# Designed miniproteins, single chains, continued (4), part 85

Each design is a single chain, and the fold is of that chain. pLDDT is the mean over its residues in the fold that is shown.

## One batch from the design tools (miniprotein)

Design m14938
Fold by ESMFold2-Fast:
Structure m14938 (fold): chain A 95 residues (1-95)
Amino acid sequence: THTFTASVDAVVPREKSRLIAEGTAVADGAAPSTSRKEEEVQAPEDLEYALHKFTVTVTVNAGSATITVTAKGYVEIDGERRLASEFTYTATYTA
């Protein structure tokens, strides 16, 4: 079992926004693992924008494998979803 934590960063306005982080891990010979996290955020009243750091953790059950982790962060305002950040990491593990 391998566990990955990916950071997805978004710039959020003073309007209430919904951050959605989706993580997917794929390993040879294993089923893909997907994790999703959602949070309501807004910038402080004294700022027009703020950087919000959001983490998603994905676990994949594999022994020796090449594992690719993709994490995507979205900002949703008034029901419209926009991609804010995307991260891809590939690592090879030996048993």
Scores: mean pLDDT 71

Design m14939
Fold by ESMFold2-Fast:
Structure m14939 (fold): chain A 75 residues (1-75)
Amino acid sequence: AASGSRGTTEAGLAAAGAAARGADLEEAKQYGASHSSGAPPEDVRLGIEAIGAGDERVIEAASLGGQAAYEAGAK
């Protein structure tokens, strides 16, 4: 499957949370990839809220973080 593993989801949510807090896309991407084993609960909350609100920058960060974790072999 090309998407949807727990590791890529955790990384995407962590990246979304970082972007929601004001991190740039590259910082959010790297932060997300480093958290593929488990996103901090606050980042999950902030990320889900921003994605639900249609924040395009946060949605892009989530995609980048998840993809980076997938390419790094996240399970």
Scores: mean pLDDT 79

Design m14940
Fold by ESMFold2-Fast:
Structure m14940 (fold): chain A 93 residues (1-93)
Amino acid sequence: LSKEEEAVAVLTLAQIAASVGLIDAQRKGDTERAEAYRRALDLIVEADRLITEKNDVEGAVKKLREAAQLARDAGDTTVANVIEQAAKKVEEL
């Protein structure tokens, strides 16, 4: 796969992982964790737009690392690791 195709794939996986976390937190009534995942999702979507609309790789990496930290602070190392892998693949662009 090209670096661009790999970046799109890992960004998609990061969005799915954060979305699943959000749905699970909402179902459990965990409003604090739900807010963390919602904010992480917003940052991942912003990172995707920075790459696709502005070709701003540095900005995208920064947003993805902020999203990973939000997931980690919420106690979700699995989702944080998925987002961090997206940041690493985007950084290779």
Scores: mean pLDDT 86

Design m14941
Fold by ESMFold2-Fast:
Structure m14941 (fold): chain A 84 residues (1-84)
Amino acid sequence: EREELEKRKIEEIPKLIAEVAEFAGLPELAEKFLNSNEEEKKELLKRLEELLRRELERQRAAPQSITSEEDEKERAREVIEALL
């Protein structure tokens, strides 16, 4: 059921993005993602899919180790900013 899977992604992905934004120290963006309308959530899902594809390709070419929580937060910020 493609439509039901898409609906679940639209509901769950924004919550995950909001959690990542909060972890990155961007609570305003976390609240924005949680309160996004259906069209905005669909756009976020599309952008996330594109980012995941790029990250997968990047990891295949040059895998990177995460060395600290600060580095992880910085990367999370970059991902969240790219989604906007």
Scores: mean pLDDT 65

Design m14942
Fold by ESMFold2-Fast:
Structure m14942 (fold): chain A 60 residues (1-60)
Amino acid sequence: GEGEIKELAKKAGVSADFVKLALEDALKAGASADQIAEEVVRNHPQVPADLVVSAVKALK
């Protein structure tokens, strides 16, 4: 839901709207939730992978 997206945005230092659009674009490109989580954690190690997976599932 909105809560997971907001928490992810806060930990990554970006806007919630940016996170939502980036996750939606990655899903449209065929990336899995696990692939998106791996990429986010690689660039933002402070973000827990489970939070990314939950945010992705909230958009489906």
Scores: mean pLDDT 80

Design m14943
Fold by ESMFold2-Fast:
Structure m14943 (fold): chain A 66 residues (1-66)
Amino acid sequence: SVLEEIRRLAELAASLSGAAQEAALQEIADLLRRQGLSDADIQRVLDLIRAGRLEEAIAEVERLLG
């Protein structure tokens, strides 16, 4: 599912740093944008992943996608 793909990418991004993490976060942003999330909601999710708050980021995505 799309949620499982986002979780997998978010787990990968959380394990990375620097330019590699930012590239993974951009892949997540593109997926979320295709699901119809606003740029503000996408930015909040990415900020949670950058902060290592992975479960909160996934809960936010699940809430926003219904």
Scores: mean pLDDT 86

Design m14944
Fold by ESMFold2-Fast:
Structure m14944 (fold): chain A 80 residues (1-80)
Amino acid sequence: MTPEEARKALEEIRKRLNLPDDVEEFIKKLAEIISENSGVPLEIALLYVKAQYYFAQGDLEKAEEYLKKGVELEEQLLKE
């Protein structure tokens, strides 16, 4: 998936789910929907949504940073 394809996908999701144009509210509400539908903790969903958002912006460095944080947090929550 290219950054342009990701950007288009996020815009289609925003319109379909009637999510706000404000970046912070969009990220928060999308993460809440993902968390509720998938059972992923909200903190992890927030990091993955941020990764996707920055990837869509072409900021590959920030996208990788947030993706890595999400994976690390998910691994920590799987520790008993």
Scores: mean pLDDT 80

Design m14945
Fold by ESMFold2-Fast:
Structure m14945 (fold): chain A 72 residues (1-72)
Amino acid sequence: SDAEIMKRVEDAFDRYDTNGDGTLTRSEAASAMADLGLDPGAISRALDTYVDDDGTLTREQFVQAYELALSL
């Protein structure tokens, strides 16, 4: 089930990586996390740790932010 969860997280990243640059903007990351069923408050708090409004997240940072949001 961990492999299935990680596949869903990676699929969400790839869905919102529309330009294929290997990064997500804050708004793209928030949308991807919302698609994964996370609470909007948890999403906002987790993303505040990794990215500001002008920043981007790598795939690794996106996974870390997702894991943080689950702990909130």
Scores: mean pLDDT 81

Design m14946
Fold by ESMFold2-Fast:
Structure m14946 (fold): chain A 111 residues (1-111)
Amino acid sequence: SEEKKKLEEEELKLYEKYNGDLEEAAKDNKKIYDALIGLQQGEILKEEGDYELAIKVYKKVIEKFPAFYKAYVNLAKIYLEQGKYEEAKKIIEEGLKIVPNNKELKELLKK
């Protein structure tokens, strides 16, 4: 969608401006701050074994910040741990469409 493309472009410009330092970018952008908090919350939920809530949180991060590749990585890892290989592949491919040269996503695809 056009709105998603605009969010992707805006987020990638922020990665470029701050050399990928999302903590620094978050000082100037509440939405980036909210996405970082969402990533942290999802990681805590995963460690607690609450995979259902972790999945929902990561999907919300992806909706708001499509270029936050770490949300795709973390979501894909949950699906892989559950043996849901097709769901994992779909999420990895979605992330690679936005961040084509991300090494971590490419390595997960080689499962």
Scores: mean pLDDT 76

Design m14947
Fold by ESMFold2-Fast:
Structure m14947 (fold): chain A 68 residues (1-68)
Amino acid sequence: SMEEARKKISEIFQEAGRQVKKETDKAKQIEIVKEAEKRAIEVAESYNDKRLAEFARKLGEHEIKLIE
């Protein structure tokens, strides 16, 4: 379901956020978020829903802005 897909995407970014908190190098923090975004987009694509892919991209963009 779309609800399960959104939960999976949110869990991917929650785990990335925990890894970012343990990292002090800003470039590596950005790499962690970009990897999470790639995995989240893969989840969205498995549901063939462009809105879920956009949701994943926006979460990644938001997290990168918080690091920059």
Scores: mean pLDDT 83

Design m14948
Fold by ESMFold2-Fast:
Structure m14948 (fold): chain A 66 residues (1-66)
Amino acid sequence: GKEDMRKATEELMEKGKEYPELEPLAEKFKEATEKAIETGTSDAANEAAAARAEFLEALEKVEKEQ
């Protein structure tokens, strides 16, 4: 549901706060997810999925370098 998506997004963003370089991607992911939840359009859902993938890829790379 909406609450589950928001909670998952919040938890992932909290993890991303450990890496300041990920802040722009985290913001993009949060904005895209909120837009997808509010509008319910396929375009917004695709944007949220793409932003999530970019954030997760960047997070994995940063974690491997630590």
Scores: mean pLDDT 77

Design m14949
Fold by ESMFold2-Fast:
Structure m14949 (fold): chain A 95 residues (1-95)
Amino acid sequence: MSVPETASGSVEVSGPLEDELREQIAKELTELAKKFPPGPSSLTVSIDASGVTTIQETGSPVPQEVKEKMLEIARRAWLASREATVTATHVGAKP
C-alpha cells in the first residue's frame, strides 16, 4: 500500500548547507511529523546565530518526545549553518 503523504518537513538556513544533509533533515522532519497526534498540527523550531531557540506550535499539541527530537534536528542544522529553522507539519486524517 502506498501511504498518501499526510506529513511534510522543511529546513531553512542562512549559511551553506550540503544538499545531502538538507535532504536528510527534511526526510527526518517528515518522518517525525508522521508521529504527531491525530489532527492537523505544525511545529517550528528556530535557532538564531546566538543559539537562542524559539518553538512555535499550531494545532494539536505535540508530544514532548517529538519536540525533543525536533530540537535535536534543529541543533544539527544550526551547527552546520549557524542559523536554522526546521518545520514539521501533519495535515491530519484522510479525507
Scores: mean pLDDT 74

Design m14950
Fold by ESMFold2-Fast:
Structure m14950 (fold): chain A 87 residues (1-87)
Amino acid sequence: MEALLEELVEKARAVLEAELAAALAGKSAEEQPAVLEEFREQLELARKYYEEQLKQATTEEQKILAEAMLRATEEMLEEIDARLAAL
């Protein structure tokens, strides 16, 4: 169970990191803060969505998936906050 959760978190994080990298790839230093802030807003909405999904989960599979997505989203929010602080 734990090993599966960690694998799902890593896969979800890889997708989110790729999406962020693609969004930033064509942007100047002056444009990057706005892109990061928009991505952060999307992650905050995703966090609330997955928190609700986790509360409503009735099967072990639903719980593991919701928990993995929530954890990946929270880890990405920390990454975005760190990048904004570094700019």
Scores: mean pLDDT 84

Design m14951
Fold by ESMFold2-Fast:
Structure m14951 (fold): chain A 60 residues (1-60)
Amino acid sequence: SSKELVMRYVNEMLRIVGDQVDQLLAVRKQDPDNQAAIAAIDEQSASQVAALKAEFQAAL
């Protein structure tokens, strides 16, 4: 149902954001100025968001 899809979308978005924060904190401890690592984390999160949106759209 649409309600279950919305709830799943919200929960998985929160998970993606949490994972991104954890990875950024790890980079900060090792090398806070590592632009390449920051860009890679951002790209990974963007890819996961795009995949989640595709799942949501396909269920409509």
Scores: mean pLDDT 82

Design m14952
Fold by ESMFold2-Fast:
Structure m14952 (fold): chain A 62 residues (1-62)
Amino acid sequence: MEEEKERLRKLAEEYQAAVDTARAWLDKHRDTLTPAQVARLRDGIATLEEMAEKLREEAEKL
């Protein structure tokens, strides 16, 4: 259980890092992006954020 818990926690950290990186990139390049590109990136970020949250919850239940 402990090894699986650590794996899930590490995976959640990786997804969160991807979210943070994507948010920073979006903020930096916002003026150069079309509204459609911004919307697509926001959807992607939301999906990654949801996955990170689910992984954290699964880790806490183990």
Scores: mean pLDDT 82

Design m14953
Fold by ESMFold2-Fast:
Structure m14953 (fold): chain A 68 residues (1-68)
Amino acid sequence: SARERALQRLKAAAIEALSLSDVEEALRTIEEAGREAVRELEKQGDLESAREVREATRRIMASVRENL
């Protein structure tokens, strides 16, 4: 599903962020991936999945700030 694909993209971005030496670059990478995923879901009219991905992006960014 589009939701599963979007969440998998966020997971991949979070894993990539863990290998970055710059916290700001890591946060930007995750934010951009989340923004693009939400935009695609909104274009498809899947507002519920867009909300879920937006929340997942927020949680991942918070986790990166705490652990990176």
Scores: mean pLDDT 80

Design m14954
Fold by ESMFold2-Fast:
Structure m14954 (fold): chain A 80 residues (1-80)
Amino acid sequence: DVEKARKILELLRETFERLRDKLSPGQAKALDNALSLMQSAIERKDVEGALRFAEAAVQVIESVDPEVGEELRKRIEEIL
């Protein structure tokens, strides 16, 4: 469902903004890239592709803050 993928993207963007000061330049670039690819997948109605890029974004977040990453995984599962 494209609508659920959009909700996940919104949640990931909000999480990115909250963690921005904790991210290395490389981590920020990787996360920004994953979210951009997720947005493009949503625009193509490629839900599976969007969820793969969401997983990539969550992995970056987990590497920065494991507790936030775990909470984020739980919230994504609740949306799906």
Scores: mean pLDDT 85

Design m14955
Fold by ESMFold2-Fast:
Structure m14955 (fold): chain A 94 residues (1-94)
Amino acid sequence: SKKLLEEGEKLHLEGVDLINKNPDDPESLKKAIQLFEKAIDYYEKAASKGDKKALENLATSYSNLGEAYRKLGDDEKAKEAFEKSKEYLEKAKK
C-alpha cells in the first residue's frame, strides 16, 4: 500500500533528521531508533501486501537503525540490523 509506505517514510525521515541535527546525542539516537522501528513496522506491512518498494525501504531503515545502535555502542544490535539490511536489499533486487 502506498499509504503504508508514506507513513513509514515520514517516520524514517524524522529519525534521519534527528540524527543529522545532533549526530552524537544519545537521546536523539534513542528517539531515532524508535522512529526507525515504527517505520520498519509500516514497511513490513507493505511488503506483506506485495509492495517491492517496501523491501528497499526496509533495507535503508535497517541500515540507519544499525548506524544509530553503533553510535550508542551497541555493536551487537548494530550488526543484526546491518545483516537485516543486506537481506532485504538482496530480496528487493529479485
Scores: mean pLDDT 88

Design m14956
Fold by ESMFold2-Fast:
Structure m14956 (fold): chain A 58 residues (1-58)
Amino acid sequence: MRELVGEGLQTDEEVAALIRQARADDAVLRLTTLEKDRAGNEVRRELTFRPLPAAEAL
């Protein structure tokens, strides 16, 4: 299983690259990110990406 923990704000490019690898391996990608609230407080988000349709191996 793959689990990636990121702190701070992730860029779309970084997330897209990880998703692309997960799709190629037909794997589930877990990503934890931190975002800042309007008051400047850090809020933690858990993202689980499961590519669908996943049946595109070869």
Scores: mean pLDDT 57

Design m14957
Fold by ESMFold2-Fast:
Structure m14957 (fold): chain A 77 residues (1-77)
Amino acid sequence: MAKAQQTQTDVAVDSVRKAAEEDVEKTPAVAGELARYLLKLPGADTQIQAVLDALKEVDEEAGREAEARAEALRAEA
């Protein structure tokens, strides 16, 4: 199970970076959808943080916006 979860995290991080390289304007939306998906998984906090950190490396403003969206989703329970 641990290996599968690590693979999922790597894929999510790589997907966000590739989306940012291809279309920076869509990156916050892509990161938001990935955060919604990861929030449904137990122990997803580390995975969500990895995705947000990857986005911040590419675009700090987009990363901040994605973080706010993820926090709103967590508050929604």
Scores: mean pLDDT 63

Design m14958
Fold by ESMFold2-Fast:
Structure m14958 (fold): chain A 94 residues (1-94)
Amino acid sequence: MLEEYRELFEELENLSEDELIQKLTELTREIDSVLDKEQLRKAGRIAEEAAAASRGPAEKAVAIYRRLLEAGFPEEIAERIAKIYLIHEVLFTK
């Protein structure tokens, strides 16, 4: 799991800013189609707490994924939110 998110982070670093924004928009739209506003707020809070407790982009993504699963979110949603976080981390470094 950790190595998979490290590899994904490296792949995302090789994308242009426009490609990253496109992926972010697509993932956000997919989540918005499944979660209501209250669920989105809850997921965001869990992701923020998980990220704050971890160091490194891959480690934060793993923590977000695990915490969302423990909170009862579907695996697909947990993975999409973790990926959104990785894209934000890459965009922050550009």
Scores: mean pLDDT 82

Design m14959
Fold by ESMFold2-Fast:
Structure m14959 (fold): chain A 66 residues (1-66)
Amino acid sequence: SKKVEELKSKMSPGAQNVLTTAQTLLDQGKIDEAEDVVRGAAKLMSPEEQKLLEEAFGLLLEQALS
């Protein structure tokens, strides 16, 4: 998705790595594990970074469930 790539460009390398890990888990059908990884990482991030990560992950989750 062009929107996910745009969001990634605004994210820190750490947040991008979390999103990549979550995408890999979603590709394996491990939805709960992907959500846990994002939630755990978000707790350690700034509010702005959390919003970017949550928005990007939401788009990936919609694609995985389609």
Scores: mean pLDDT 84

Design m14960
Fold by ESMFold2-Fast:
Structure m14960 (fold): chain A 85 residues (1-85)
Amino acid sequence: SVVDEAKELAKKLKEAIDNKDEKAAIEYLTQLGRLLRENPDNLELLEIALEVMEYIIENGSPEMQALAKGGKKDLEKLIEELKKK
């Protein structure tokens, strides 16, 4: 499923961050972003991406942290909009 693919990408992205492999982290982040764009109303997928952004903010390089802070803000807004009826 798309959710299982996102969970695998999230795991690989976190591992790349831990290994300070910024190139791999950006590649996995790009793939995760593609899944989000193709599935914009999938709340579980957005929540997985939010967890990834929070992980990068805590554990990433300053450059990756800045990118992830922007991503977190956008994801929180999308999640809030989807939870409203």
Scores: mean pLDDT 86

Design m14961
Fold by ESMFold2-Fast:
Structure m14961 (fold): chain A 70 residues (1-70)
Amino acid sequence: AEAEEVERISDEMDKAIEELEKTDPAKAEELRAAYLELAEQLRAGKMTLEEMKERLNKKLLELGLPPLPD
C-alpha cells in the first residue's frame, strides 16, 4: 500500500524530471531537489504520504507542470 504508492510517486517524478530536463534543466533540478527533500522527510517520519503529495503538487503547480495523477 504505502510502499507501492511511494514507488508510483517516485516513478512519476522521475518521468516529470526527465521530460523537464530536456526543455528546462534549471526547473528540473529545482523539482528534483524538492522531491528529494520531501522523500527524506517522509522516510524520517516527519511527514505523511498525503502531505508529501500535497507539497509535490504545489511545487509542480509553481513550475507550471501538471499535478500527480490520482
Scores: mean pLDDT 79

Design m14962
Fold by ESMFold2-Fast:
Structure m14962 (fold): chain A 60 residues (1-60)
Amino acid sequence: MEAEKIKEEIRERLAAGAEKKQITDEELLEAAFESEFAFAMYEELGIEVPIDTERIRELS
C-alpha cells in the first residue's frame, strides 16, 4: 500500500475542510465513532484523527 500517497491525498482533503472552520460534524463523528477498521486505517496512515471532545459533546 502506498501510504505516503494516500496520506497526502487525505491530508489535503482534511486541510480544505479545516480552513472552513474545521471538518464537518459527520466526518468528525465518523472518525471518532466509525468501526475499528476505519479508526485503525487512519492510525496506520499516520493521520491524526480530529477527535474534538467538546465538539462531540455539543453534537450529543
Scores: mean pLDDT 50

Design m14963
Fold by ESMFold2-Fast:
Structure m14963 (fold): chain A 65 residues (1-65)
Amino acid sequence: MSEEELEREINRAFLEIARGIVLTHSKDPEAAAKAIALLDEALGRDLTPEETHQVIREAFALADA
């Protein structure tokens, strides 16, 4: 794999892990649904590591709101 391909796979893995955390640990189903929608949209895009980390932070903030 190229370094760029490896980075994209790692970013997708982080998004998938974040998605699993939201599904398992969120106490508010509506907040969880919003967070999952954000993560699912991000999974359909090739994001930078910085964008990936920002999306995960936003998703967790939404899930905890």
Scores: mean pLDDT 79

Design m14964
Fold by ESMFold2-Fast:
Structure m14964 (fold): chain A 90 residues (1-90)
Amino acid sequence: MYRKVELSVEGNRITIKVEADVVEDGQRLVGRASFVLEVEEDQFEPLVELAERAVRDFLEGRLDAAAYDAAMEELREKWKGTGSSTSEPP
């Protein structure tokens, strides 16, 4: 059984990779999750906090991927209104 986590921050990009092969309460949990986000500095703190929670929950074998995906999308929605670069003017 193993649990592996990789977290990296590169400029405005945060990458989190998690992998687990564990047995909890008689059930074997095998999974891998990856999150990649590009955000401004002011947005890093809530994102890092969410990422740390996801990592801890995953290591404990209690990750609710749908809930974390929803939280991630909520953060992205908030940031879209304040400078999400989808198209660059000429």
Scores: mean pLDDT 62

Design m14965
Fold by ESMFold2-Fast:
Structure m14965 (fold): chain A 74 residues (1-74)
Amino acid sequence: LKDGVYKGEYQRPGAERPIVVEVEVKGDKVKVKITRYLPGGRRIEIEKEVKVEDLEEFKATLTEYERKALEKAL
C-alpha cells in the first residue's frame, strides 16, 4: 500500500445511508475508520490502527458489508 488517505463506501440494498470506510496509510501503519448508521439514523464509528502486514487478519474480523466498503477504499 502507498502512503495516503483512501475512502470507500458500500450501500446495502434498502439502507438509507452507506457504510463509510476511511483508511490512512503511513509507512507500515494503517488507520481504519468505519462509520455505519443504525435504523433511525444513529451513527456508530469505530477506529483501529493495525500494521500493513496484519491488514488481511483485520479484514477477517469485519462484517461482509464492512469488508466490501474497505475493499472499495483500497
Scores: mean pLDDT 78

Design m14966
Fold by ESMFold2-Fast:
Structure m14966 (fold): chain A 85 residues (1-85)
Amino acid sequence: MDKVDEVVKRAEELAKEYEKIDKEAGKIMREALEEIKRVREGAEKNAAKFPELAEQIYESGAFLMEAILRVAEDKVKKLLEEKKK
């Protein structure tokens, strides 16, 4: 549970910070946050149905959420660097 909540909080803070500096960058991060929240909701529902697998479900969810966040951050960084040209 804690790992998935940490990824959501990190994504929310990044979306908020990027929105302050660039509207397009903020949009990319907000879209990633929405997908991350969907993964967390799916993990919560599956863990409730299969409590014996809850730890594995949350670990798999956290891994996917971190991958989504990483891809979004890479896209935002590339966008901002291109705008500095």
Scores: mean pLDDT 84

Design m14967
Fold by ESMFold2-Fast:
Structure m14967 (fold): chain A 111 residues (1-111)
Amino acid sequence: SLEEEINIVRETRRKIAEVIQEALEKMKDATPEEQRRIVREAVDKIINILKEASKKLSPEVQKIIDETIDRIRAVYEEGLEKGLPPEEVLRRILAIVNDTADEIIELIKKK
């Protein structure tokens, strides 16, 4: 049902926010090397959460999620290349996820 798809998107956003919050908390007492590892592991978890959610959603929504995964990978890679603070990389990813979730929910509501 449309409501079930919306609930999957909301739950997916919540899970990703929890991964990011946990990573940010772990980074407070971490060395720069540990912070890089924490961000990489958080990004991997976020991508896996999105891939699993994608399997349960319509083809149009799957395409948006695939594009979102590509955007998340790009932010992570740019963060490594430009030496962005690890916390900034995670905050940018959270913003992408929130914006994408809102876009998908509005798309589902129009059906």
Scores: mean pLDDT 89

Design m14968
Fold by ESMFold2-Fast:
Structure m14968 (fold): chain A 97 residues (1-97)
Amino acid sequence: MEEEAREKARELVEKHLELVEKRNPDASEEEREHARKMQEKVVEETAKLLAEIAKKDEEKAKRLVELIKELIENHEDKEKVEELEKEIKELLEEVKK
């Protein structure tokens, strides 16, 4: 489960950042390169966090993956994005440390 969760987290984070880049087509090449380097760091941090959550509560790790997936799928709906972000934050608070 931890390995699956880590891989899924990496995939979701990459998709989300790719989507953000696509929504800003007039971003400069320097801004895009900076975003790509930050993406690699965010992917590593997210994967580590998800793996740690899975060790403590596998069900919460699965829920987090589902919430991130819904966030990506509903990126066009601002209200939905806000709701999902709140749920993700609350879930992270429940499993923090």
Scores: mean pLDDT 66

Design m14969
Fold by ESMFold2-Fast:
Formats: structure tokens, sequence, C-alpha cells
Structure m14969 (fold): chain A 55 residues (1-55)
């Protein structure tokens, strides 16, 4: 349902915010790992936003 998509979207957005806080304190390979994780989650967020807009 749209409500389920909205709940998942909110969770993903919160997760990205937390990862960005960790990214500020990270360096080297750990920083690169967080950057890639954030990119993947942002791509998922965009898809969820598109699905909600199309509903």
Amino acid sequence: SVADLQAQLAFLQDTVARLKELLEKASGETREFYERAIKLLEDHIARYQAAIAAA
C-alpha cells in the first residue's frame, strides 16, 4: 500500500541521515564504504518516491 511505501521511505531517509553522521567521523576504507551505502540507499529512496508519486 502507499502507506507502507511511505513508512519504508521515512525509515530509509532516517537511515541515510544516521549514516551521514557516521561518515563525518570516518576515514579511509570505512568512509568509502559509507559513501557507497548512502548512494545505494538514495537510489532506493528515489525509486520509492517515484512509486508513491505514480500511485
Scores: mean pLDDT 87

Design m14970
Fold by ESMFold2-Fast:
Structure m14970 (fold): chain A 97 residues (1-97)
Amino acid sequence: SLKELVEEILEYVKKNAPELLDENNRFKDGLPLTVEQLVEWLLSRGYSQELIKEAIKILVELTLKGVSLEEIQKQGFSSKLQYALAKAIEITGEKPV
């Protein structure tokens, strides 16, 4: 369910990289979306729950490693989240419908 997926993602991010979210559960660094809004948008685009979870894991890993936005931009991505989604698609082999 959407609610369970959002709750799982929020718990994971708050435990591992709380600095990724503001006080309203909005992502910092390049998307002014809450976790719920992002999850709803990605599901509406045909991405699976597994791809969404993989993208969040990659985003957390980038934060824990201290990878800067400038390093991500040098690789041709506008945000860490865009990079994480692109890598999640590559790993899972999934594409939006």
Scores: mean pLDDT 80

Design m14971
Fold by ESMFold2-Fast:
Structure m14971 (fold): chain A 96 residues (1-96)
Amino acid sequence: AVEAARAAAEEAGDELRLLELELLEAIKNKDAEKAIEYAKKIKKLAEEAGDEERKAGAEALIKMAEVYLETGDWEEAEKVAEEEGEKYVKELEEKK
């Protein structure tokens, strides 16, 4: 469960994993404002670490959430996420 994974990440001090779990939950709930907030924090951490793939994934998800806020159309938003956004969401789900 996301709650159990979040508690474990908090106990371990894994801030990046905690943010990734919160982003995944926001996307599942279609909470675009929270998704943008968490993705921006992940992007900053990825940029500081030199993680170009994670940065690209976070940027794609920010654009997707912004389109959803503007249009209310999830299919249109998903098109903006491109392959980078889809790959990043899959990685978020696979890392437990």
Scores: mean pLDDT 74

Design m14972
Fold by ESMFold2-Fast:
Structure m14972 (fold): chain A 68 residues (1-68)
Amino acid sequence: MEEEIKKLEEEYENLKKERDSLVQETADAMAAGTLTAEELHQRVAEIQTLNKKIDELKSKIEELKAKL
């Protein structure tokens, strides 16, 4: 269980970093005027998907910790 929690926490941190990088890259591309409206919509959808996965992992980690 502790090994499982550690793996989930590592995945959670990795997803947060991926989301934050995508947000920054999107902001930089917007500032540079290189993003089309279609590309912006795709990036927003990807960020939303990452946020959902992050929230689900956080819930799983909390549940597992509560059982310790």
Scores: mean pLDDT 83

Design m14973
Fold by ESMFold2-Fast:
Structure m14973 (fold): chain A 72 residues (1-72)
Amino acid sequence: SKDRAKELVKAFILGTSVNTANANPEEVKLLEFLETKNKQQLLQLTAEDLAPLNLSPDTIEGTLLALQEIRD
C-alpha cells in the first residue's frame, strides 16, 4: 500500500530500524535501489528515476510522499 511504502522509505532514509523479514519482492527491490544512493541523491529522486524498477503506482506515490515529508 501507499502508506506502507511511505513509512518503509522514511525509516530507511532516517536510519531507523527497517523490518525486512516481511518485505515483499517489490519492497526489497526498492530498498536495494535506495541503498545505491547517498542522502542528497535520495532526496532528489523523481518518479522518472523510479520508472525502470516497474513498481506499483502505490509504491511510487508512497516513496515520493516520504521524500517530500523528509524534505519539509
Scores: mean pLDDT 78

